# Designed miniproteins, single chains, continued (4), part 49

Each design is a single chain, and the fold is of that chain. pLDDT is the mean over its residues in the fold that is shown.

## One batch from the design tools (miniprotein)

Design m13682
Fold by ESMFold2-Fast:
Structure m13682 (fold): chain A 80 residues (1-80)
Amino acid sequence: MEENKKLAAKYRDEILDKIYKAIENGASKEKIEEMIKLFHEWEDKVQEILEDESLSDEEKKKKIEELYEELMKKFEEIEA
């Protein structure tokens, strides 16, 4: 439980850092709004996973890692 919350917090910080760097690098308002939308969708999905009592801690970790990897890939596509 605590380890998965810590992992989610770490990924949240990394996601926010990516968004702030995109803003600093002059990304368009449209791109920034898309990144923020994807970030909110990611936060909602992670919260759902963390609250799902049917999932083991190992299953939660895997799902959180997969969601983070998918989001980072989408950010790279937006920034390309």
Scores: mean pLDDT 85

Design m13683
Fold by ESMFold2-Fast:
Structure m13683 (fold): chain A 69 residues (1-69)
Amino acid sequence: SRKDELLEEFRRLLEELVALIEERFPDLSEEQREFLRQQVEDTVKWLSTKSVAELEEIIRRLREYLERV
């Protein structure tokens, strides 16, 4: 479904952000890395409560943010 596609896109974007954080901060402890991975799971679970329209708006804003960084 559209919602499942959007949630999967969010998961991939969040996983990419975590990978970039780990690359930029190689001194992160294993505990800190596990915390970041857990935040991805918690965020996707929270986003699953949103409507398709809300998810599309959040993705749009996230893409704009990433273009500025």
Scores: mean pLDDT 82

Design m13684
Fold by ESMFold2-Fast:
Structure m13684 (fold): chain A 70 residues (1-70)
Amino acid sequence: SAAAEARARLLAAVEARDAPALDAVFEALRERARATEADPARLAELEAGLEASRRGLLAYIAGEELDFPR
């Protein structure tokens, strides 16, 4: 599934500490959200959640304080 494939790519990027690869996965997820979610309030919540997850994973791979949001 697309969700399983995205999760596998995120895991690989985190293990490799590859910030550009992680950013690319989150950008693809945001583009999909914008293309498929018609409700502006739900889209805003989804985009906020994706941004929080991206920031937490980037901080984690950079060796900053552990911040693994969901």
Scores: mean pLDDT 78

Design m13685
Fold by ESMFold2-Fast:
Structure m13685 (fold): chain A 65 residues (1-65)
Amino acid sequence: LLEELRKTAEKLEGEARKIAEELVEAIEKGDVERAQRLGTLLVIVDPSEAARETAKLAGKVLKKY
């Protein structure tokens, strides 16, 4: 799941990619609250299916911690 999250983040561009990279970093550091906020922000900034899938995968990874 974490590897899938990194791969989907790489498919995003511009501000959405920056938010997704910060989201991956927050998850890797165990900062669950920051990761949740960044996931919500990602969907607001980029309503695309790719951004939505990235946020969904992040939610699945967070449930394993």
Scores: mean pLDDT 77

Design m13686
Fold by ESMFold2-Fast:
Structure m13686 (fold): chain A 92 residues (1-92)
Amino acid sequence: KKVVELLKKAEQEIADAIRSGRASGDDARIPGIVVQIYQDLLAELEALGSKASWLRAALRDAAAVIRKMTPEEIIELFENIEKNKKKLEEAG
């Protein structure tokens, strides 16, 4: 339950960072902010003594990949996730 809540919080923080960055014209900062959110999530998961070592590894890998992405690629990725969620809500 707590791990799911932390993941949802991180997803919301990433969405907020993208919207805020686009609104302010600070798109170049978005990759760094997203990486920081993943690193903070990783630290919280480690502090919980979680047995999910695979999740910690996956988050480190995700942070490394996102650091190499352009702001546009990160925005497109998360906008597509949001659009797919809205389409599923509209369908049922």
Scores: mean pLDDT 65

Design m13687
Fold by ESMFold2-Fast:
Structure m13687 (fold): chain A 62 residues (1-62)
Amino acid sequence: MDDALVSKLRAMLEESQASEEEKATIRSLIEDAVNAPTPEEAALKTTAAALSLIGAEEDVKV
């Protein structure tokens, strides 16, 4: 499990311009990651949270 990545995701989420609904989804994924029963599930949830946060910011791309 990548604790540094989880901490970074939380910081980026607070800075994000994403909607409250999107932020809630990302927070849920981060919580799932830290509470995951296996390292593999933790890594998958952490990656999903990072991709979801990036996706929310992509709305301003074009």
Scores: mean pLDDT 72

Design m13688
Fold by ESMFold2-Fast:
Structure m13688 (fold): chain A 100 residues (1-100)
Amino acid sequence: EWVKEDKMKATLIIEDGNGTQRSQIDADLWFNDKGARISAQVPQAQTGMPVQAIVKAKNGEEYSGTGMVLDGYALVTVRAPEIKSKDDIEEITIYVSRSG
């Protein structure tokens, strides 16, 4: 099962027809033997919007995962079995875009 670690700062990038917005947000992290689950509050995004998370590890490797926005939260699962805790992560970028 998922083990909740804690909160980490993440860069939120929202891209829509009006432009690109960047901000820093708190992300909740859970880990297991397969990777990480990320949840971050994105009140400006609509339920069903596609989400991509890019996790940059401290060793320089990048992992990506996809998910969606549900009830004002971006929910993404990233397959990264080498990442065991938030201490293995250098940065997280969460991308929310209107795919049309």
Scores: mean pLDDT 79

Design m13689
Fold by ESMFold2-Fast:
Formats: C-alpha cells, sequence, structure tokens
Structure m13689 (fold): chain A 82 residues (1-82)
C-alpha cells in the first residue's frame, strides 16, 4: 500500500533530515558527524543501500574523497553485521 500513516510519514521526514545532515557532513569531510548520522539513519529504518547510493553519488560528483567513502562504507558494513 502506498497510503502512508501519519507515523510513517513522520518517520520518513526524520529519515530525510538525517540524510541531508549526513550528506552535508560527508561533503565537509566531517567523518565523525557523518558516522553519527549514518547510525541514526539506520536506527530510523533507512536502508544501508540508500546510504551507499548517496556515497556513490557524491563520489561521482567529486564531492567525496575515495578514502572517506571507504571509511563510511566500512562503518555501514560493521553496523549491518552487528
Amino acid sequence: STVLSPEERRRRERQKQLLIKFANAAVNNDLESAKKYIDEALKEGVPAETLKRIIQSMLDAGQLKEENAKELLEHIEKIEKE
């Protein structure tokens, strides 16, 4: 069903805000804040795939260094394995 409950809509709004904060932190080379927002986004139900796609998009745009992308991807993978 595509009809969203008020609770589901609120959750998706929280997810969007966390993704915006994550992207801004990552672009600014603030890996500590980026990891914090990854943790919060995953707890709010954002799929790991969504975060990985954002990282890939930032790499393609030249906004994220490969070393930083690797560190963020490793962080996501560690959480998914816990």
Scores: mean pLDDT 83

Design m13690
Fold by ESMFold2-Fast:
Structure m13690 (fold): chain A 75 residues (1-75)
Amino acid sequence: SAAEQAAVQAQLAALVQQARDLYLKVLQTKNPADAAQFIAVVDQILALIQKHYPEAYETVKEALQETIEHVKKVV
């Protein structure tokens, strides 16, 4: 339904904002705990994309995996 689609889009927008905030925090703190929280939020984003937007999943996964590897090297 349109309401379910809007709810998924709102949840993705919130998770993307949370991931952005955590990414900036990791760059400032270089704290492994902050990096772990960032990775957990990215995993939630990927799970929602795989379920609701499967056509985009592989492209988004590859882009986010590169960012995860950078975060792991920073901490």
Scores: mean pLDDT 87

Design m13691
Fold by ESMFold2-Fast:
Structure m13691 (fold): chain A 56 residues (1-56)
Amino acid sequence: STYLLRPPKLGTAPEDYTDPANLKEPVEITSPVALAVARREYAEAGVDPARHITRV
C-alpha cells in the first residue's frame, strides 16, 4: 500500500505541519519504516498523523 505525505517547508513549526501554505508537494511513501518515522514525528509535534498521511 502507498501513502501520501506532504513535507513541511523549511522554518515551519511542527504544530503548523498541516497548514497547506507551509507544505510542499505531496510525496508517496511505500516504506513501512518511513511511514512509522513520519507518524512519530507528527505525533511528537502534537499533530494527528491520520490528518496528514493518507493511504492511496
Scores: mean pLDDT 67

Design m13692
Fold by ESMFold2-Fast:
Structure m13692 (fold): chain A 82 residues (1-82)
Amino acid sequence: AEALERLAAEASDEQKRRVLEAIGAMAEAAREALESDPELRRKAEEIVREGERRVAATEDPEKRVEIVIETARRIVELAREA
């Protein structure tokens, strides 16, 4: 929540950049956590790609934060399956 709180305070192009950076960090963490399960890793990569696409298509800063939260939640759920 800490990173998302900071992103919510910056309603600008910088917020979009930081949101994409946060999704990138989640992708890296998911690759490391799911390295032993190729199927779960593939699903994590799909979730991240969808999140990045939705953020890129969205101009609403509040919706970008929601997308990041949804993406993080889905990745955490996959990690629990591993």
Scores: mean pLDDT 72

Design m13693
Fold by ESMFold2-Fast:
Structure m13693 (fold): chain A 84 residues (1-84)
Amino acid sequence: SMEREKRLGVELGLALIEAMRNGGVELPEEVVAELERLLRENPVLREAAERVLLAEVLGVDREEVAETWSREELEAKAAEAAAK
């Protein structure tokens, strides 16, 4: 269900934050490519993970970001973060 995919996305985002706080994680290119493909094919999971990661990077509350940002706002913030 969509709810399960959202939950898994949040858990993935939190796991990545924890890994980054402990010095980051370098995954093999093949694993990164497969993860990117899975995220591309599962937009609900991807969006949940992106919101968690952006909240951490921007220093804002996760619940506030999930509540207040539209999909369009999330995409704009992701684009700004990726730009240079």
Scores: mean pLDDT 72

Design m13694
Fold by ESMFold2-Fast:
Structure m13694 (fold): chain A 83 residues (1-83)
Amino acid sequence: SAAERAAEERDRRIAEELLELAKKAEEALEQGKFEEAKEIALEGLGKAAVLRGILNEEEAEEFKKWLEEDKEKAREFSKELAK
């Protein structure tokens, strides 16, 4: 159906965006730009959650803001990703 094709196109777009973000994060880390790499990682987390069906796109934007506004929660989330 048209809805199924739209969903597949969305998932493909998000997957492509995640690959681009991963490369930008690696580049930022190589240049010692840790703050930029952190911002890219937070954006990637939101997109990955949307791709996995955990969050919708609006919830992903709110989640990113929540992580950015709460430094302690951002640190805790970073530790969970490192596991």
Scores: mean pLDDT 71

Design m13695
Fold by ESMFold2-Fast:
Structure m13695 (fold): chain A 75 residues (1-75)
Amino acid sequence: MKKKPIVVPVAVHPDGTPYDVLGANVYAVGEVRESGESALPFARELAKEYAPKYRLIDVLTEETPEQVAARLLAA
């Protein structure tokens, strides 16, 4: 299967560690979830608008944005 970069905004501590994926469900804002790679410029603009609370996390995966969101929420 093809691996593709998906960019997700995640709530992080000041030290850069992710602390709340469930509370940071904004990484799955409708338009970003539909296409991680194709929507990358738009995802960056949205994350910048929600900064400083959220940062972009780059994920290289064979999963869709929806599958990545489900997996992160389960963790």
Scores: mean pLDDT 47

Design m13696
Fold by ESMFold2-Fast:
Order: sequence, then C-alpha cells, then structure tokens
Structure m13696 (fold): chain A 83 residues (1-83)
Amino acid sequence: ELEARFREAVENGDIETVLALLAEYFSRVFGVPRATAEEWRAKLLQALKNKDWATLQALNDEVLAEVGERLRAAGIEFLSDPA
C-alpha cells in the first residue's frame, strides 16, 4: 500500500514530501547517513522530473544495497546474494 501512496503523491506532484519522508525513514530507522539519504532524494527527484526510468531503477538498486548492508551489519538475516 506504500507503493500506491507513493504513486498517488507522484501523480499529485507532492514528490518532495514523499521523498522527504522516505529519506527521514531511512536515516532514522536504518541509520543511513543523512548525507547519503539526501543524495538519494536529490537524484530521485531529478530523475522523476526528467522521467528517467533507467536512473530511477539504478537508484532503487543502490538504496536496496545500502539498506541490505545495514540490516546485515545489525545481524538481521537478509536475502544473501544468491550465486
């Protein structure tokens, strides 16, 4: 349902608010460095503005990799990179 809310905010042009909430969540809950979260936010906003799906996909992969590494560091089982 978060995906549906994200799509709705993008359709309504409230991208800044959605991205700010996501950046705050990553920084506060997963301990992602604030500078990194803000960089992701800026790149995502630029890609959305330019309708650049390739950059959006690359950013999604980058975010998942960083979050996954932090979950592993915290001792939480994360889907290991299958061969």
Scores: mean pLDDT 67

Design m13697
Fold by ESMFold2-Fast:
Structure m13697 (fold): chain A 91 residues (1-91)
Amino acid sequence: SMSKLEEALKKIEEIVEKFVANPDASVEEIRKYAEEVREIAKKLSLEEQTKLAAITWDKAMEYRNTDFLKYTAYAMIAAVILEVKREEREK
């Protein structure tokens, strides 16, 4: 069976694929992707959110010099996950 973290990462990868498939995506479409990432992150523990943010940031760094769209997508996703973690810690 897939762990919650592995399932979350798979969903994140699907969002990244949608983002890179449409480089002319509207601000509304980008906002929708950010909301999907927020909902994924909210289902995780704070420790799992930290791990997912680290994994997505490492993927961003991997693509930094090879795939600008993937770099941008993973970096933005890592930031969104950390925002959810911050909000959950402040409640």
Scores: mean pLDDT 86

Design m13698
Fold by ESMFold2-Fast:
Structure m13698 (fold): chain A 94 residues (1-94)
Amino acid sequence: SKSSLYSAAQVLLIGGETSLELGRRWAEKGRETENAKEYLRKAYQLARDGADAAEAAAELAERAGDEELARRARELAERARAEAERFRREYEEL
């Protein structure tokens, strides 16, 4: 049902936001430590998970007919992909 798609999209959007925030915290905690490369690699993986969840949320929101939720999810996916790429470049320079 559209209600089930909408609920699933909301859960995935929250999950994506949470994964990205956790990635930021891993980067912040580890960036200046002896294990910086491992922390930044975890940040990259979490930001990628956030982007994937946000992309799935956008697809489900579109199918549910919620254009605003789909827009928010696409914006999160783009932001999460950009942040993942920054973390990847940062740990590759180590």
Scores: mean pLDDT 91

Design m13699
Fold by ESMFold2-Fast:
Structure m13699 (fold): chain A 78 residues (1-78)
Amino acid sequence: SQQTIDLLVQGVKTNDSNLINQAMVELSKLVQSDEEEKNLIAAYIYLNDNQPEKAAAVLQKSSNPTVKAAGEAIAALL
């Protein structure tokens, strides 16, 4: 949802781990494959490691339009 993307963008902009965690939990509900789940975990690790460029790249590989849009939104901040 747009609300989930907005929460992730705000979390990345303010370096707020609580907002990032909340948004990533919501995005995890949208993926159904082991590969997609591993990619979300990788994106979460990159965000916690202050590597938003790598997180954006991984999220943009998603077949889910909301997860892909979240990656595009993070990329637009950089």
Scores: mean pLDDT 85

Design m13700
Fold by ESMFold2-Fast:
Structure m13700 (fold): chain A 72 residues (1-72)
Amino acid sequence: SGTEKALQRALEAIKQGSPEGREIALEAVKKMKSPEDKLTAAMAIGGHLMRGDLEGARRVAEELIEQEKKKE
């Protein structure tokens, strides 16, 4: 799905651990077509990034990808 691809891109950007990677991750979320998925990802991933919790942001992105896979 488009949501899964956006989350995978965000995850790759988060793994860089850089300020540029954080911006790329948020931009990937902004490009999601589903308003509900976009809001959920923005709040969850954005919340961790605002706290400087890169490990938490990575784990949340991975969990959201797995949840999206279960939706088919």
Scores: mean pLDDT 78

Design m13701
Fold by ESMFold2-Fast:
Structure m13701 (fold): chain A 64 residues (1-64)
Amino acid sequence: MAEELEKAIRELAKKHGVSIPDEQIRAIAEAVANRDADALGAILETLTPEQRKVVWEAWQKVLA
């Protein structure tokens, strides 16, 4: 689960030319794997709108 989300975020970030720090990608995937809504919300608030779109697209791809 976490590993698949990390991979999807990295691939979509490269495709769209959006830079997301690897440490934030890992933190997002871990928060999702742990079902930690508070941690996930805090991380998303630190992201730019463009970075959030990449994360949302990756989430949709993994959930499908």
Scores: mean pLDDT 79

Design m13702
Fold by ESMFold2-Fast:
Structure m13702 (fold): chain A 80 residues (1-80)
Amino acid sequence: TFSDLFLMDARSTGDTGVQGVRDGQPAEVQLTLLQQMRDTMRYLGSQHSDEIGSTAQYGADYLDRAREEVRRLAEEQERR
């Protein structure tokens, strides 16, 4: 469904962002991209009280966890 594609995109973006930082991409760039998608997902979740809204909230939560992982990796890089 459309909702399933949206959730797959959120998970793919989160996973790619984390892996990008591990591969040497600047954490700041990945954090910005993840934040933009998370904010869009949160907005969609606030506008829909149906399955689309609940799926958008799950996607946003996944992206928030990906952002936390990117921040953790950035902190580890700063300690080296």
Scores: mean pLDDT 79

Design m13703
Fold by ESMFold2-Fast:
Structure m13703 (fold): chain A 92 residues (1-92)
Amino acid sequence: SSMHQKLLEELKKLVEEAKNLSEEEIEELIKKAKEVIKEALKEAGVPKEEQEEILKEFDELVEELKREGRYDELAVYAMGLLVAYERLKALK
């Protein structure tokens, strides 16, 4: 199986897990995802100004999805970021 097929199966699992999360659990996932983005940008040596812009865009997306009631998509996005970071960390 290709790496893409494995990633698709993992995405399907995240979608199913997201359906069972409370708003409070989704807020904790968002918080963890933001910390992961901060660490990834810092480890990649991204300039401070660009880090602040990326984090602002993340916060703006989170607020937009919450305003639209799209908590399921927000949960999948946050979980996807956490999975991606763990995989990138394992490749070191």
Scores: mean pLDDT 81

Design m13704
Fold by ESMFold2-Fast:
Structure m13704 (fold): chain A 63 residues (1-63)
Amino acid sequence: LYLPSTITRGQIARLYGVPVSSVKLDIDTSSPPIMIGTLTLTYVDGSKANFPLGATLKTTVTV
């Protein structure tokens, strides 16, 4: 049920076996101290995947 709170381009490529053409990170600062975000992957075939990111962002994000 839970996605990894820390994810890398390498881990994403291994999970899906599809090359990633771009990565976008959107950060939601509306609920400090918890900074949640959405990682959006665009694959070389043009498909996209969204991954919710949890509390990991609260310690490493500069808003």
Scores: mean pLDDT 53

Design m13705
Fold by ESMFold2-Fast:
Structure m13705 (fold): chain A 90 residues (1-90)
Amino acid sequence: MEKEFEEELKKAEEIFKEVEKNSKDKEAVEKAKKAWKEYVAALKELSKLSSEEFAALSEEERAALRALTAATAAALAKFEEELIELDDKL
Protein backbone atom coordinates (compact mmCIF):
# COMPACT_ATOMS: atom_id res chain seq x y z
CA MET A 1 0.00 0.00 0.00
CA GLU A 2 2.62 2.59 1.02
CA LYS A 3 4.87 1.82 -1.99
CA GLU A 4 1.91 1.88 -4.43
CA PHE A 5 0.74 5.15 -2.80
CA GLU A 6 4.18 6.77 -3.30
CA GLU A 7 4.25 5.67 -6.98
CA GLU A 8 0.77 7.14 -7.64
CA LEU A 9 1.79 10.36 -5.83
CA LYS A 10 4.86 10.72 -8.06
CA LYS A 11 2.78 10.23 -11.23
CA ALA A 12 0.23 12.81 -10.07
CA GLU A 13 2.99 15.34 -9.24
CA GLU A 14 4.46 14.87 -12.75
CA ILE A 15 1.03 15.49 -14.32
CA PHE A 16 0.54 18.64 -12.18
CA LYS A 17 3.99 19.93 -13.22
CA GLU A 18 3.11 19.53 -16.93
CA VAL A 19 -0.31 21.18 -16.47
CA GLU A 20 1.16 24.10 -14.47
CA LYS A 21 3.74 24.81 -17.21
CA ASN A 22 1.11 24.79 -20.02
CA SER A 23 -1.95 26.26 -18.24
CA LYS A 24 -3.15 29.83 -18.82
CA ASP A 25 -5.51 29.57 -15.81
CA LYS A 26 -3.04 30.07 -12.94
CA GLU A 27 -5.83 30.54 -10.36
CA ALA A 28 -7.38 27.12 -11.13
CA VAL A 29 -3.90 25.51 -11.00
CA GLU A 30 -3.15 27.15 -7.62
CA LYS A 31 -6.50 25.97 -6.15
CA ALA A 32 -5.87 22.42 -7.41
CA LYS A 33 -2.29 22.45 -6.02
CA LYS A 34 -3.56 23.55 -2.59
CA ALA A 35 -6.30 20.90 -2.58
CA TRP A 36 -3.78 18.28 -3.74
CA LYS A 37 -1.29 19.18 -0.96
CA GLU A 38 -4.06 18.94 1.68
CA TYR A 39 -5.19 15.59 0.22
CA VAL A 40 -1.61 14.22 0.18
CA ALA A 41 -1.09 15.31 3.80
CA ALA A 42 -4.33 13.54 4.83
CA LEU A 43 -3.35 10.38 2.92
CA LYS A 44 0.13 10.35 4.50
CA GLU A 45 -1.50 10.45 7.95
CA LEU A 46 -3.81 7.59 6.91
CA SER A 47 -0.87 5.56 5.50
CA LYS A 48 0.84 5.73 8.93
CA LEU A 49 -2.20 4.08 10.57
CA SER A 50 -2.16 0.33 11.06
CA SER A 51 -5.36 -1.63 10.34
CA GLU A 52 -5.98 -1.70 14.11
CA GLU A 53 -5.48 2.07 14.48
CA PHE A 54 -7.77 2.76 11.51
CA ALA A 55 -10.46 0.50 13.04
CA ALA A 56 -10.04 2.39 16.34
CA LEU A 57 -10.86 5.78 14.75
CA SER A 58 -13.95 7.39 16.25
CA GLU A 59 -17.04 8.02 14.12
CA GLU A 60 -16.28 11.77 14.41
CA GLU A 61 -12.69 11.27 13.14
CA ARG A 62 -13.96 9.14 10.23
CA ALA A 63 -16.57 11.81 9.41
CA ALA A 64 -13.84 14.50 9.40
CA LEU A 65 -11.66 12.43 7.03
CA ARG A 66 -14.66 11.83 4.71
CA ALA A 67 -15.44 15.57 4.70
CA LEU A 68 -11.81 16.44 3.87
CA THR A 69 -11.74 13.82 1.07
CA ALA A 70 -15.06 15.08 -0.35
CA ALA A 71 -13.90 18.73 -0.28
CA THR A 72 -10.62 17.81 -2.01
CA ALA A 73 -12.43 15.69 -4.63
CA ALA A 74 -14.84 18.58 -5.34
CA ALA A 75 -11.93 21.04 -5.78
CA LEU A 76 -10.12 18.62 -8.13
CA ALA A 77 -13.32 17.97 -10.13
CA LYS A 78 -13.82 21.74 -10.57
CA PHE A 79 -10.19 22.09 -11.73
CA GLU A 80 -10.67 19.21 -14.22
CA GLU A 81 -13.83 20.92 -15.52
CA GLU A 82 -11.91 24.21 -15.97
CA LEU A 83 -9.09 22.37 -17.82
CA ILE A 84 -11.61 20.76 -20.22
CA GLU A 85 -13.18 24.20 -20.83
CA LEU A 86 -9.71 25.63 -21.59
CA ASP A 87 -8.86 22.77 -23.99
CA ASP A 88 -12.16 23.31 -25.88
CA LYS A 89 -11.19 26.98 -26.45
CA LEU A 90 -7.79 26.04 -27.90
Scores: mean pLDDT 61

Design m13706
Fold by ESMFold2-Fast:
Order: C-alpha cells, then structure tokens, then sequence
Structure m13706 (fold): chain A 87 residues (1-87)
C-alpha cells in the first residue's frame, strides 16, 4: 500500500516537474539544452525524494505517511500551476 502510493506519486511528480520545467524554460527563452538539463534535474530530484520516503517508511511509517500527504498536495499545486501556464 504505502510503497505503491510512493511509486505512483514519484511517476506523477516526474511528469508534472518535467512539463513545468519545459513550459517555464520556453517562456524564459531558454535553449533546448538548458531545458533538457532542467528536466533531468527535476526528474532526479523527484526520484531522490521517493527513495527517501521509501527508506523512512521502513523505520517510521507514520512520519513517512505525513511527508507523503504533503508531497501529494505539492504535486496537485504544481499540476494546477502547469495548467495555468498552458492556458
């Protein structure tokens, strides 16, 4: 359950972060190379967060659940921002 939820949020978080980086980079006039670098960094950061939460869940599942709820809210906010930029 918790592990599956972490994997799902990691995939959604990567999607939103990569799209956000692309849109922001295009608006700011960044080069394709700069956009790709930001996309890669965004993807790595989301993966690192997912691993951290997964490791925390092994020793403190209650604390991991709290962080996971916070992460879910952040992803929803980021997704909303991406949609606003697209509009």
Amino acid sequence: MLEERIRRLEEEGKRVAVEGARLLGEREGWSEEEIRRWEEEARRRVEALGRKILELAKVDPERAEEILERWERTIEEDRRLVEEIRA
Scores: mean pLDDT 82

Design m13707
Fold by ESMFold2-Fast:
Structure m13707 (fold): chain A 63 residues (1-63)
Amino acid sequence: MASDIELENRAIGYVLRGIGAYLEGNKEEAIKDFEEAIKVDKQSKNPDKTFIEHVKKKLEELK
């Protein structure tokens, strides 16, 4: 069973991957990575609403 810290670290990993994809011009891959980051964070018993809102804002900017 993953701890909340492990889920947060995994979500951050997806955000970093999404930023990398965006910088490479892979907009579609960046969107998928940011969506996965939100999904992973929501699996935590105490989801970080601030983190989710920041990632959502980045997703809106990529559309």
Scores: mean pLDDT 74

Design m13708
Fold by ESMFold2-Fast:
Structure m13708 (fold): chain A 70 residues (1-70)
Amino acid sequence: AEEKVAAFRERLDALGKEKLSRETVLEIAREVGFSEEELEVLRKLLETLGEEVSKEQAVEAVEVALKLSE
């Protein structure tokens, strides 16, 4: 789990954006190796945050999605 979160953070830092679309967050998570089940949980969490999320919100949603997918 920690490895996936670290890889996700690295990708966000490389992107250099403070705000991200829900779709972009899901694409990065898929590229980092999230399972379809983990992506579905992440998608639902992102839907509660609105159309755009901050980097901090994206990382938090990813951490929660991985924990809930256990």
Scores: mean pLDDT 80

Design m13709
Fold by ESMFold2-Fast:
Structure m13709 (fold): chain A 80 residues (1-80)
Amino acid sequence: SLEELVEEYKKINEKILKIAKEIRKLENDGKKIPPELAKEAEKLQLERLELLDKIRELDENKAEELIKEEYEELDKVSDE
């Protein structure tokens, strides 16, 4: 259902935000970013895009809302 796809999308975004915060902390501390972390981020971005396409097919407005929410959350991470 649309609701299940949205829940999965939000869970993937939470994982992406967690990785983004970890990368940011490593960069701020002058530490090397592990290749495994970068690879996991890439994998999650691909899964995110696939889910977003499925959501868009069911509800375009919901897909646009989710994109906006993701950008707002990523902007908060950049400020920290």
Scores: mean pLDDT 79

Design m13710
Fold by ESMFold2-Fast:
Structure m13710 (fold): chain A 113 residues (1-113)
Amino acid sequence: NPVAEARRQLVNELKPAFEEAREYIKKAAEYRKQGKLELAREYGKKAARAAQGYAVVIGAAAKFGELSDEELREILRELGFSEEEIERILEATRNNDWGLLMELTQERLLRRL
């Protein structure tokens, strides 16, 4: 099954980036549950920077870290995304469009292969 094999390869490539960000996302989610929004944002920003530019991981970091649109734009600019890519990632993140975030992640992965 070529689709199952492609998904397995994508998961194997994404797993290290997600694992690097995972502990920060976990801490962001925990602080968010405690109402400690400044700490949640701090760890969300750390997770987004650890995400290796993969939009699905950045989206997770922004959602669990309760990052504002301006904070997310700042981080995406620091990571070298174009203004068009920034607005696309921001819209997908705010709309919980995990399918689009995964598509953007696949596009980035294919450019690196």
Scores: mean pLDDT 80

Design m13711
Fold by ESMFold2-Fast:
Structure m13711 (fold): chain A 77 residues (1-77)
Amino acid sequence: MEAVGEEFLKRLKPRAEEAYKKKDAALQEEVKRETAIAALAVAAGLSLEEIERLIEEADEAQKEAAVAEYRARAAAG
């Protein structure tokens, strides 16, 4: 679980560092959102591939719904 989250964060690190160094607010918000989704999905037991698919394919409403669902599943289990 933690290992999946750590691997995903390693993939985000270069973009996160660039976003903060460049003061790119849109990229900073994107990285923060992806990190939050990944953390909650890992807590809910999703694989790295499932997390990547969610981030790449889901629209904003689907991402928000997924975050709520993952939070609920993590609390229940």
Scores: mean pLDDT 67

Design m13712
Fold by ESMFold2-Fast:
Structure m13712 (fold): chain A 81 residues (1-81)
Amino acid sequence: VERLERLLRGLETALAALRAGDVAAALSGIHDLLKVEEDPEVRALLEEALRALRAGDTARAEQLLSQAIEKVRRLLEEAKR
C-alpha cells in the first residue's frame, strides 16, 4: 500500500508541475518514478508520457499521467479491501 501511495503522490506532483508549465520538473519526476515502478502497465504509461514530453506534446503527457493516476487509484482501493 505504501508503494502505491508514494507512486500516486509522485504522479500527482508530476501532473501538477506539467499543468504549471514546469516540463523539466515533470520529466524529472516521471524518470524517478520509472526507476522504482514494478507494474508493467503503469510503467508503459510513464514511458509513453516521457516520449510525449520529449516530443513537446504536453496535452498527450497530461492524458497519460491522468490514466496512470486512475490505474494507481484503482490498485489502492483493491489493496485496502
Scores: mean pLDDT 82

Design m13713
Fold by ESMFold2-Fast:
Structure m13713 (fold): chain A 90 residues (1-90)
Amino acid sequence: LDKLVEELVKIVKEIMSLLDEESQKELSYYASIIIGAINDESLSNEEKAKIVEENTKKMVKLAKENNVPKELIEKFEEISKKIIEELKKK
């Protein structure tokens, strides 16, 4: 999981570099919710997976609206899917 989270952070930073300041703040907010949920000991892994899925969808919409390259969006979706699958295994 930690390695996948590191990969997620890297791709999120790449996407943020292509956004304006307002969109960067919004993307950062969704990313913080994902990281917070993963580290929240009070949440079940199923609840964590749902939060990751919901916020990933919001981040993808924001990236598409800002004309982020399709390759970066697909890479982000793939990493997010792997995180969700890893959480559901536990």
Scores: mean pLDDT 82

Design m13714
Fold by ESMFold2-Fast:
Structure m13714 (fold): chain A 70 residues (1-70)
Amino acid sequence: SLVDKEIADIRAAVEEWLPHLTPEQRAEVERALADIDAHPDDLKTVIAANERIGVVLIHVVVQRLAEERA
């Protein structure tokens, strides 16, 4: 249940930021989501994938802020 909720929250965050991702960032996120899909009950895999997605989304926020100011 908690793992399912975490996976749902991860997917919702990805969907929110998907239009702002570069092709390379999208590929990284898709790889992380594929790891979750392959091992949804493996908490360590879910945490590691969430960390990878989080790093990408932080970079997207920074890129968006730079674009807004340019």
Scores: mean pLDDT 78

Design m13715
Fold by ESMFold2-Fast:
Structure m13715 (fold): chain A 92 residues (1-92)
Amino acid sequence: MTYKLKVTLTGRRLPGAEAPVIERVEVTSEDGKVAVGPGEDLVEVVEKAMGVKLSEEQRGAIETAAAAVVVAAGRVTDDEEFTVTFDIEIKV
């Protein structure tokens, strides 16, 4: 089964930091389920939106993908506060 999720990250760029600090995570499923949590709880918010527990490998992959998106977004915008939205597919 494949879960299609929309992830929205809200955070701030700090001077001298390699990546922005993520303050809020919102995950929306295709079924319209919405889960929200603090930036440090990205994987937990994804699991809540899906209603399933993820493997350690899947958790690491999600964190790596989100970090790459955040770094890329931070290089494109000069804004202190930013919001980035991206889609993920998780096969279970």
Scores: mean pLDDT 75

Design m13716
Fold by ESMFold2-Fast:
Structure m13716 (fold): chain A 108 residues (1-108)
Amino acid sequence: DPRKEELIEKIKNLSPNEKMYILRLAFRRLSVEQIREILSKYVELSDEELEALQRGDDDAFILLLQKLSEKAGGNEEKINEIIDEILEEALKLLSAEQIEEIIEEATK
């Protein structure tokens, strides 16, 4: 989908903080099973923690970042690379319309 590819490329050029916010908005549009499939490659989360991420819970997102930081040995560059990989996988599961809505919400 050329439109979807253009939207993903636009997101890749955003700041780390904007990418983090977009990731949170993307998780709200995914199923718990989809979030588990993406995150299981990097960290292990309970069903309760995955459900909290899907609902947009702040504490659950902070916990995710802590677990990613531990896996990366506290290396900020490596954490950002893992977040970019997670974000790309999440966006690929969404429609172009859903990605456009997320960008509009994140850039207001």
Scores: mean pLDDT 86

